# Ledger of designs, part 74: designed miniproteins, single chains, continued (3)

Each design is a single chain, and the fold is of that chain. pLDDT is the mean over its residues in the fold that is shown.

## One batch from the design tools (miniprotein)

Design m10722
Fold by ESMFold2-Fast:
Structure m10722 (fold): chain A 70 residues (1-70)
Amino acid sequence: SKLLEIAEENFELVKELKDMIEKLKKEGKEELAKKLEEKLKKAEELAEKGKLEEALELLKEAKKEVEEEL
């Protein structure tokens, strides 16, 4: 099922972003970590509402934005 694949990608990306947040905090990049945390929270809220495709899109955008600022 495509929906199950999206849910799996969502789970993996949430895990990656949480790891990225912890690394940013350890590096003293607190503002960037907060920005990523806020986007992760919004994506988790979308996933809770069953909007998994929208959540995945937001997580991908959040990862790209953080990587571009590094």
Scores: mean pLDDT 82

Design m10723
Fold by ESMFold2-Fast:
Parts: C-alpha cells; structure tokens; sequence
Structure m10723 (fold): chain A 58 residues (1-58)
C-alpha cells in the first residue's frame, strides 16, 4: 500500500540522517510525504512535511 511504502521511505530518511546525509534524508521524507498524500493519510503527510521543513531550515 502507499502507506506502507511511505513508512519504508521514512525509515530510509532516518537511516540517512543517522549517516549524516542530510540532502538524502530530505529526499526520502519528501517521497514519504507524497506517498502519504496519495494514500489520504493526512496525519502522516503533515508529519513528513514538517520534518522536511525542519531539515531544510531555510
């Protein structure tokens, strides 16, 4: 499902952050956001979008 795929991309984003790969993490969270929007999971989409904004800080 799109929700499960979104969660997989969130995990990849977390792994990228643990490795210090900020730009890669942002891309993964953006993909998770898009997948959650397609699934209609508004709460997960908002959380992923907020994470992208926090990581960008610009």
Amino acid sequence: SHVELGRQYEKKGEEALNKGNLDEAIKYYEQAFALYLQAGDEDSAKAAHKKVEELRKK
Scores: mean pLDDT 84

Design m10724
Fold by ESMFold2-Fast:
Structure m10724 (fold): chain A 65 residues (1-65)
Amino acid sequence: SEAKGLEAKRFADELIKKYGILEGSKLAGLYAIKTASEEHRQLLREIAEKLREIGDEFEAELKAR
């Protein structure tokens, strides 16, 4: 809901203020994953696998000397 979105943004803003934009955003994202529903966690696992695959492709291109 929008109310939960506002709470999540407030929490993320506090983490960003304390840890900086990159580390704070990472911590907020990890918290969101931990509090997500089982259905949303499964979807996030699938997205994470796709992102890992993309990262591996980038690494392969960067290693192409």
Scores: mean pLDDT 72

Design m10725
Fold by ESMFold2-Fast:
Structure m10725 (fold): chain A 87 residues (1-87)
Amino acid sequence: SVVDQIRALRERLEDVARTASDAQRLALVEYFGALVADLLAPVDPELAARFLAEVRRLVDQARAGRLSADELVAGTLALIDEAIAAL
């Protein structure tokens, strides 16, 4: 199911982020965020657009130094959990 695919991406992001540098965490969030949005789009395009916009907002805050890399990863995982719950 789409839920199982998104859950697998969430688990992979959480796992790879543990040993990643701050710069790598930023790139990982951008990459995994885009993959999750692509899986959401054919099922719920409004949810996909909202999810992607929220991930981009977190990335922009991290790039501006207003959010730590740890907060960026945690916030992205929370957004993925919210998207799964909305399906």
Scores: mean pLDDT 92

Design m10726
Fold by ESMFold2-Fast:
Structure m10726 (fold): chain A 80 residues (1-80)
Amino acid sequence: SATLKAVQAVMRELARKASEVLAQMEKSDRETGRKLLESFKEWAEQRLAELAKTAPQEVVDSFAATVENILDYLEQLLES
């Protein structure tokens, strides 16, 4: 229960950040889109490092897997 709530909290955080990046990318050229993707990646790496020190491993693994899926999706949008 507590672990599930923690996973849900970090997933909501990721969804919010991904939605913000996506909305900005839709209004931006390809070069600006790449910079937005890089900024999201840097934020995600910093957040993952913080979670690795404070959160259960299950939360860390869920966050990392979801970040990879989001990055793959956003990268594909830049190629279209």
Scores: mean pLDDT 83

Design m10727
Fold by ESMFold2-Fast:
Structure m10727 (fold): chain A 57 residues (1-57)
Amino acid sequence: MEAAEKAREAAEKAREALRAGDTAGFQEYGNLAAEYAKQAKTEEDRKEAEEYARQAG
């Protein structure tokens, strides 16, 4: 999958963890979304992945 798609999935899981009161899961998936943003090979994918990482954290 592209970096943006992986970051989106991680951000969604972070939001679900936050709604469930799972702070550890929120931090784990938030960090994962940020890591995928760093792995993006194009500026467009990176910006989209960074937006999802911001939503997670």
Scores: mean pLDDT 77

Design m10728
Fold by ESMFold2-Fast:
Structure m10728 (fold): chain A 55 residues (1-55)
Amino acid sequence: SDDPRIKKAEEEAEKLRKQGLSKEEIYKIVYEKYGSSDIYIRNQLSAITGVPMSK
């Protein structure tokens, strides 16, 4: 998987973790910046943050 958007989301999530945000807060922020209706993107953001994707 060679998606620059996912790489940027991982970098942003790492920065937010260092600031002490919860995984749920990180998921909301990265989803707002990099997320879409694309199931692939949503699955990747769920994996990066550890937040379960709602069906």
Scores: mean pLDDT 73

Design m10729
Fold by ESMFold2-Fast:
Structure m10729 (fold): chain A 55 residues (1-55)
Amino acid sequence: SLDEVLAEISRLTGASPEEIRTLLETTPAYLAVGLLVSGGAPRALAERAVELVRA
């Protein structure tokens, strides 16, 4: 689920689930993925979060 993916990215990056959701909703997908990966998230997990937010 989206909430589970946001919680995992939050654990890995230190950002809150709300901050990650806002980033995914307000930032182009490629930039959001790049920022999350730079923050410590695996690329596959960041890409899954984008897919789930945009579903």
Scores: mean pLDDT 84

Design m10730
Fold by ESMFold2-Fast:
Structure m10730 (fold): chain A 60 residues (1-60)
Amino acid sequence: MRELQEKIKKLLAEEGPLTAREIAEKLGVSQSAVNRALKKLIEEGLVEYDRETKTYKPSV
C-alpha cells in the first residue's frame, strides 16, 4: 500500500486530475487497491477529490 500511495502521488503530480479508473489503468493495479490508497491519501491531506468531475488531484 505505501509504495502504491507514492506512485499515485507522482502520477497525479505529473498528469493532473485523474479518475480512480484512470489511475488503476495507468499503474496496472486493481481499482479496489487504488480506492484504498486514495482513501488514505485523502485522510492524510495529500490528495483531494473533486465530486463534480469525479477526479483526484494533489493537495496544495
Scores: mean pLDDT 80

Design m10731
Fold by ESMFold2-Fast:
Structure m10731 (fold): chain A 72 residues (1-72)
Amino acid sequence: SNLDTRQNAQNSRNLLNQSRSLYRQSVLDSSYLPQADQNRQQSLRYASNVGSDIQKTIQDQLDSIRTQSLRS
């Protein structure tokens, strides 16, 4: 339903933002890394329920954030 699609998109975006924040924190404290990875995976699961195009966009954003944060 449209409501379920919007809710999944919103949950995905919220977890994306949380993951981004945690990856930035993990640069100074590696204990944040497991939670960042968990939130990233959960964001992608919500994105998969919205549609392949949206899932791909969110996956690319999350992969970029993770790579940049961990590469220093």
Scores: mean pLDDT 75

Design m10732
Fold by ESMFold2-Fast:
Structure m10732 (fold): chain A 64 residues (1-64)
Amino acid sequence: MEEKLEKLIKEIKELLKKNTDEDLYEEQLKSIEEGLKEDKERGVSIEEQAERLEVILEELKEES
């Protein structure tokens, strides 16, 4: 579901904004958005895209 992707992206953005400086926030966000664009263009399913975002979210939580 597209809502699941938006929810995960929102949560990732909030963690990045809270736990990183402004420069790292922009760089990490750009990297995440670029990966999602490539996945979408390659026909990766919403489920697989959500799984990738969950991995990123888990990584960010560990960095906290």
Scores: mean pLDDT 75

Design m10733
Fold by ESMFold2-Fast:
Structure m10733 (fold): chain A 65 residues (1-65)
Amino acid sequence: SSDAERNLAAALAAAEAGDAAAVGVGAQEMYKLGTMSREDALRAIEAAARGDAAAGGRLVAEGTA
């Protein structure tokens, strides 16, 4: 859906900007939409919680492929 595409794009843009908190929020929202599994979302949220926006973004991209 268009919402899923926008949420993925926003999370990846946040990762490029170094905004780990926004990456974590993006992963949580994608889990709620059903575009990301609980396990993959938790891995991305854990990376974001550690302040690793780049790792969080990679995990989001991998979990939505």
Scores: mean pLDDT 82

Design m10734
Fold by ESMFold2-Fast:
Structure m10734 (fold): chain A 93 residues (1-93)
Amino acid sequence: SAALRAALRGILDRTREEALRAIAAGRDEEAARVLHRGFTEMLELLRREAAPEEVILAVAEAKAAFTALLDDPSVSMEAALDELVARLEAIIA
């Protein structure tokens, strides 16, 4: 629904802004916590609104991919955030 898409966009935009502020302050672990909180909020909203299983699975897979990127020492927090935002943008569109 348009309302659900708008709500997901709001969570993504707020989460990205908070994460970028933490990264700018050199607080990468805080940025990771902010992003995981955003994922939890999105998944809770999708489940509450009985969203299609494919959408719930896609967001859960984006979370798993982000966690894998954080475990790779060659990937910066900024690069992991950019990849995550791109995946979530594709899901919300």
Scores: mean pLDDT 85

Design m10735
Fold by ESMFold2-Fast:
Structure m10735 (fold): chain A 62 residues (1-62)
Amino acid sequence: DAAIAELGRLLREADEHEKNGDYKKASELYRQALDLAERLGLPESTIAELRKRYEEAQKKAE
């Protein structure tokens, strides 16, 4: 499951950047994670959660 491993990596990197106040990079990584999750057909609840994280990080990056 290389794709699942990549999703995990993107989320860990996004969390690290968010913790460091780098919301711009965090939003970019959450967007990549969201795109990958949608491509993998993950549950709608998971996709909704990732979309919310992306939107929150993007808003803070502005």
Scores: mean pLDDT 84

Design m10736
Fold by ESMFold2-Fast:
Structure m10736 (fold): chain A 77 residues (1-77)
Amino acid sequence: SPYFKEGGRALLEGNYEEAAKYFEKALQENPDDYEIYRNLGIAYMALGEKEKAKEYFQKALEINPDDPSVKAALEEL
């Protein structure tokens, strides 16, 4: 998805609100993509929105339960 690509770029630039908007658009195209949920968790964690970050990381684990980076992130929240 072009939105996923732009979201990743925004994350690298530290534009976390822009990243979240792009990843939410990517999620509308691919609702079962665990990487989109993981990246939404990362963006919201960077924004200090811990509850939203936790929800998105939990959804990522529902799709891919053996992601060590998501498990580690949830332990920090």
Scores: mean pLDDT 87

Design m10737
Fold by ESMFold2-Fast:
Structure m10737 (fold): chain A 117 residues (1-117)
Amino acid sequence: MVELVESGGGTFAAGGSVTLTSKVSGVDFSKATVGWWRQAPGELPELIATIFSDGSVSYAPRVAGRATISVDVASKTATLDLRDLQPEDTATYYSFVASAVPKPVFAFGNGVQVTVV
């Protein structure tokens, strides 16, 4: 069974930083695409950061220059660092994993709340 266990949420000051971590199990992490998306109150879901199985990365314009996504294949951990926090970064943040081999898998975690004041 595929599971994502997220941590690092809470309440943060504007101009501060947050580190969100996801522990992923049940997939071959070396062949997986992993990332983070968020849902702010009253807004559409927004994909914010992705690291693909080939090591390439993508960031949404709203977080480009402030976000860093990384993966540790050995520990099966995906990390999102978000700096220079803005009140608009207040959202529930979800990690996801996608893999095509040997069967297609797409799963996401239960989410962590980030509040910026």
Scores: mean pLDDT 83

Design m10738
Fold by ESMFold2-Fast:
Structure m10738 (fold): chain A 100 residues (1-100)
Amino acid sequence: SLEEIKEKILEVLFQARDELMALEERHADDPRFVEAVRKALGVLGDAIRRILQAESLEEIKKIVNETVEKLRAIADESGDPELRAVVDRFIEELKKILEE
């Protein structure tokens, strides 16, 4: 159902937010890494708000696709393998939910 898909997507997004917040704290002395993580947190915050308001599967898919593209761009720009690994894991989790 739409509500079950929204719940699963939100669980992944909240988990991603928590992990990125922990990464920000662990790398607080690296301002370039912190800025990349903060950009990713902004993308996740926007995605969470939009998913909560979404009224169709089409809207959810659009939000997830845009979120994935933005997170990939941030990881690519940062060049950091740890941030890339975290981002890639959450992209795969989102993809798995929407393939059903």
Scores: mean pLDDT 88

Design m10739
Fold by ESMFold2-Fast:
Structure m10739 (fold): chain A 58 residues (1-58)
Amino acid sequence: SSMESLLLRIAREGMDALEEGGPEAAREKIRELVESLDLSPEERARAERVAEAIERAS
């Protein structure tokens, strides 16, 4: 689904940023992606949950 593909993209780019610059870089990257994309409220909420999961896994 389009939402599943979107969440996988956010997770991948967030994790790549985490490896390069730590949790702050991951947070900034995810914020940029969320702001650049025309997300529905549900998609935004799911993206925020992905960001939280990445932070907890760190």
Scores: mean pLDDT 77

Design m10740
Fold by ESMFold2-Fast:
Structure m10740 (fold): chain A 60 residues (1-60)
Amino acid sequence: SPDLEELYNQVLELARELKEMGVSLEEIKETARRVLRGQGLSEEQIEEVVEQVMKELEAE
């Protein structure tokens, strides 16, 4: 099983980098979903991780 904590941290770091580069929040969200789906997460797990990443990113 994928380490959800490690994946969260990796995707959050990627999301922060994309935001700094001027990528839209919508595109960041879609990129995060794509990465997590590629790691074999279920759709439920993808949505949970994406929600937490976007919440943190939007708070910054």
Scores: mean pLDDT 83

Design m10741
Fold by ESMFold2-Fast:
Structure m10741 (fold): chain A 71 residues (1-71)
Amino acid sequence: STEEARRQLEELAESLREEAARAEARGDLARAAELRRLAEEILAIPDEEREAALERLLQGIADGLKAEEAA
């Protein structure tokens, strides 16, 4: 549902900001900035697009985190 997608996107944005804070603590300012930008973009998604956007964003974030760990 749109309401559940909204809640999950808000939780995702909060999680990204927490990860950004951890990246900043490690001195990875570029990663911190990217994560904060993604969180802001998530919160700006219109309600009608949230379900599709949630699925794509979750995949993109998972791939990004794996790439960061592998680097």
Scores: mean pLDDT 76

Design m10742
Fold by ESMFold2-Fast:
Structure m10742 (fold): chain A 64 residues (1-64)
Amino acid sequence: SEEEKKEEEVGKLVQEALDEILKNGEVIENQKELIEKIIEVLKKKGVEEEYIERIKKRLEELLK
């Protein structure tokens, strides 16, 4: 389904952002800071706002 394909893309984008954060040796103190760093990396890479919003909502939901 299209939803499954979008979820796969979201997962790939999150993994790429995490790899970049780890490569840069940044210290992350809490999960909120991690989410903010992931979003920052995605914006720098020119990821479309639709995918950024989907990722943000998913990560925020996981923190409840």
Scores: mean pLDDT 76

Design m10743
Fold by ESMFold2-Fast:
Structure m10743 (fold): chain A 90 residues (1-90)
Amino acid sequence: MDPKLLEEEVTLSLAQMFYSIGKQSEDKEEAVESLRKAVELLKPLLKSEDPEIREEALELLREIAEEAEELGTEEGKELAEEARELIEEA
């Protein structure tokens, strides 16, 4: 396996983990922090040469945007808008 492809797969798995933590968190600040970490991990994956990795990253960004907006916080709304902008640019 190409080291770059392995890195992208690991990064996607980490993003999914942080998304799960954010979704399950009862603390809104912790939820936003975890979702933001997931977004940061997904940014380089949007430029992946593997269409499956790009598609999975875009789908996860859509879910993150929805969860962040559902938190009802100003920071959550800002994160949701950032995620939506990344989807539009991809």
Scores: mean pLDDT 84

Design m10744
Fold by ESMFold2-Fast:
Structure m10744 (fold): chain A 71 residues (1-71)
Amino acid sequence: HMKEYRIDAEGKTPEEIQKEIEKKFGKVKLVAYGGSGKNVPVIIFDSEEKAKEYLAKQPYGARGKIIFVKL
């Protein structure tokens, strides 16, 4: 149901990261931007509801991660 990918987010804006993800996975909406270093986990959910469910179960929310939802 979710896709997980890792990116080098160092020196990139959220817009640049979104463009990189969209090139591979299609149109997405940014939900949380918690990481900006190297080897940052990116999680792409099929729905906003599933993204919220995931975040509710995380002790530190989106810290160290970047979370998108497919449009």
Scores: mean pLDDT 79

Design m10745
Fold by ESMFold2-Fast:
Structure m10745 (fold): chain A 61 residues (1-61)
Amino acid sequence: KTVDPLVLEGEIYEALGHMYLALGDREKAIEYYRKAAELYEEAGDEERAEEARELAREVEE
């Protein structure tokens, strides 16, 4: 089954964001969530893009 490469890249960046957040690196977590949102937007996945933007905003407080 074919998966969109941009969605896969977005998922990888989102996972990196979660990893850095768990390590206490909030700045890196925000950067990776924003990259994930950009990739999801390019893929046309508006729902996932908005979720990634929300994750970045939540970490920023």
Scores: mean pLDDT 82

Design m10746
Fold by ESMFold2-Fast:
Structure m10746 (fold): chain A 73 residues (1-73)
Amino acid sequence: MLDADQLLRAAQALNDQGNTAEAEGNLEEARYLYQQAVKYASEAVKQKPTPEGQALLQQAQANLDRVDAQIAS
């Protein structure tokens, strides 16, 4: 398993990729990437709770919720 720092870096990269996909209008791709970012950030926070990890988890969840709402429209 990846350690907490590796999981946090992976979550950040996935969240950034999701932002790019969303900006390009690839909503299903953005949704998938944000789902993975939430998963990785959640695991990082479980292993090592940090303000940075929790902030990233909240950001990724907010991004996922936004894209889900847009797809549902």
Scores: mean pLDDT 87

Design m10747
Fold by ESMFold2-Fast:
Structure m10747 (fold): chain A 81 residues (1-81)
Amino acid sequence: KEELKKKILELIGEILDKIGDIIELEREIEKLEEKLKKLDPNSEEYKKLKEEIEKLKEEIEKLEEEIKKLLEELKELDKEL
């Protein structure tokens, strides 16, 4: 049971780290969206910034999928306790 507890704590740590990364990415997206509101929609700068925001959203989706996998692993370990 001690090894299971260590693995559970390790998984919780990984989940918390990924949640932290998502929060940072969300804050960056908010800053970029505020800049986007001030730009001409027909400008190259607007288009590039919009593409950057989309890439950050894709990174969040990847982190969310990784968290889902870690949560499923955590649920399986919880059943062994």
Scores: mean pLDDT 84

Design m10748
Fold by ESMFold2-Fast:
Structure m10748 (fold): chain A 63 residues (1-63)
Amino acid sequence: SHMEELRARIREELKKRYGLTDEEIDDLFATAPLRALVNSILADRMFRGEITPEEAIAELEKV
């Protein structure tokens, strides 16, 4: 499903950017809204020049 694909992408980005384990990510999914996690990752990617603001907004709208 779209939500499962989104969770999979968030999981990979959290591992890549923060070095989190699957167990730590599962705890985050239990305690934080997915939109908040996506927003934090997209903001970091924008500040690193990896994506545009328009691309970030488009990705956030999929949540």
Scores: mean pLDDT 75

Design m10749
Fold by ESMFold2-Fast:
Structure m10749 (fold): chain A 80 residues (1-80)
Amino acid sequence: MSLELAEPTSPEAAALQARMDEVVAEIRKKNEEMDKEIETLKKAGASPEEIKRFRYEKLLEMIPLYTELIKLAVDLVALR
């Protein structure tokens, strides 16, 4: 059986938490991909300014994931 100690949260709150965990995992994967791409750019002789721009652009591309995470967190708090 699942851990009954986790029962303080409603089933809806548990589902929101699970979705948040999925979004966090996706953000982690994108950050790892960004770090690998930065190392590739450095090896290719990209300037520090180009690397900074690339990092900034990749972080901007992640805004929808951070927005979803914030929305899920607000929804979870609203269930309190």
Scores: mean pLDDT 78

Design m10750
Fold by ESMFold2-Fast:
Structure m10750 (fold): chain A 92 residues (1-92)
Amino acid sequence: MNFEEQAEWAETRAKETGDAGDWYGLGLIYYDLGDYERAAEAFEKAVELAPDTSLGAKSYKNLSGAYVRLGDEEKAKEYLEKAKELGTGVAS
């Protein structure tokens, strides 16, 4: 399917539901499109909605990845450490 159409649908859904999982999914779609700025925004929303969860840990890890792609190594490192802090206690 067209990733652009999937991004539009996912954005509408995330805005309507306010669900962290929907924002996380939107972030993945933007990341696959190479829109790392939009991906980071979506993952940041997911973290805000579910910070101390496995989803929050995954969102921090993907935020780190997006900031690596954006050339912001300091933010990438910060978010990676947050992901490790949450992720090592929740899932392998």
Scores: mean pLDDT 79

Design m10751
Fold by ESMFold2-Fast:
Structure m10751 (fold): chain A 71 residues (1-71)
Amino acid sequence: EKARTLLQQAISYLARKEYDKAVELAEQAIKESTDPRLKALAYSIIAAAYMNKGEVEKAKEYQRKARELRA
């Protein structure tokens, strides 16, 4: 419940180009959840934020983390 709300807020901040806030809320969602699917979504949001900031290698690392949780 809390993790889903945090992820919805993170997506809203990502859409508003507030990337640091999106990362903060997604990281909180990871700590609040044991659900691998919610963690995978959170890592995907973090990856999207870093990609938009031009931090390509960091974005790739979080994309891998998201993919591993879906395998």
Scores: mean pLDDT 85

Design m10753
Fold by ESMFold2-Fast:
Structure m10753 (fold): chain A 61 residues (1-61)
Amino acid sequence: MSDEEEKELLARLAELARTDPERYAALAQQIQALHQQGLADNWSREELAARSAALVREAAA
């Protein structure tokens, strides 16, 4: 993930936390579950990052 993509995702996460804290909490739980699944299934860092980014984009739309 590029620095610009990371910056954009962080800005979207900050906005989501401000406007819809319940949805932000649910998203954080989904990302945590995804990380646990990635560890169990031996996903690459790139695969985990891509899936996490997709969840953030979907939730922030």
Scores: mean pLDDT 75

Design m10755
Fold by ESMFold2-Fast:
Structure m10755 (fold): chain A 60 residues (1-60)
Amino acid sequence: SVQEIRQRLFDAIRRALMGDWSVLPEAKDLLAQLEAANDQRSVARFQPALELLEERKKKE
């Protein structure tokens, strides 16, 4: 369900913020699933956080 995808994405972003970069591919896939489900509110909420995390990973 969309609610389950939102929860999994939230958890993945939280783990990445704690330094677990291995969840970034999963987070990107979950965000794409929310976009496909037309959950525009969640995409607007999570996309900036995910973009920031990807930029941080590139600089290591």
Scores: mean pLDDT 81

Design m10756
Fold by ESMFold2-Fast:
Structure m10756 (fold): chain A 66 residues (1-66)
Amino acid sequence: MVPMTRASPVVVDEDGVAASEETVRRSRAAIEAAEKKMRELDDGEQANLEAGKAAREAVEKVTAEL
């Protein structure tokens, strides 16, 4: 049969409550940190893309002058 009484390292049943609450709190903090990083990466990527377009246009204009 599938073991249904396996103790999880995520939920160590020492007292039961403290370990579970700490795990949940830590998971939420990690998710929020990840979301913040993703948002910053998105903003940076967009700005970098626009800068690249401007640079390319400048180069093409200089080349056309010749």
Scores: mean pLDDT 66

Design m10757
Fold by ESMFold2-Fast:
Structure m10757 (fold): chain A 55 residues (1-55)
Amino acid sequence: SEELRRDLGEAIRAAAEGKADLTEMLQKVAEKHGVSFDEAAEEAARLVGEGRIPA
């Protein structure tokens, strides 16, 4: 979903800036959206690969 992608993008950005732990943020996003951690991590990897998040 678009909300999942938005929350994942914010999590990746916060982790890249040293403001949060990536694993912890991904777990929270997965729980919020009712998806598995693996599904959230896979979607996050896709967003980075598509260049939609400046890392």
Scores: mean pLDDT 76

Design m10758
Fold by ESMFold2-Fast:
Structure m10758 (fold): chain A 56 residues (1-56)
Amino acid sequence: SSTEVAVAEHELKVMEETLSREELIEHLERRKQILLSKGKPEVAELIEKRIKELKK
């Protein structure tokens, strides 16, 4: 759980540097749905928080 959150934070940081804001939001929303389907709500919540920060 904690290791998966740390890995997700690192991956998110790399994506933020390589993708446009719109591309990042689309990618993160898709990733959130996949994480929820895999039963990883802690990682999905981290992604949701970042989506919220990126949206207007």
Scores: mean pLDDT 77

Design m10759
Fold by ESMFold2-Fast:
Structure m10759 (fold): chain A 108 residues (1-108)
Amino acid sequence: SAELNKQLGEAVRNGDAERVAALIAQGADVNLRDADGGTLLHYLARDTDPSVPLEDRLAVMDVLIANGADVNARDDYGRTALDLALQHPDPERRAALVAWLTSHGATL
């Protein structure tokens, strides 16, 4: 399912929660890792693209956790999604991402 995993990454980047859910149901890997060992939650916690609304980003995060994404997964640098969210440059997005992650079992 290399094609499904590619499509999952694209749907996550676009904030398309319905398409993310559909692709996972078809067998896409919810725990997909990038070249740095980062998960989709790592991507969502650090991404600064203002064209994707915060609510759409959080909706994608809800779908990922509901489908077994590991909220405490560490990348190749030992960082969690929470570690990345704490360093987010936008204070409004940082606060929302940190609150979401901690409410879903993220730990330091």
Scores: mean pLDDT 89

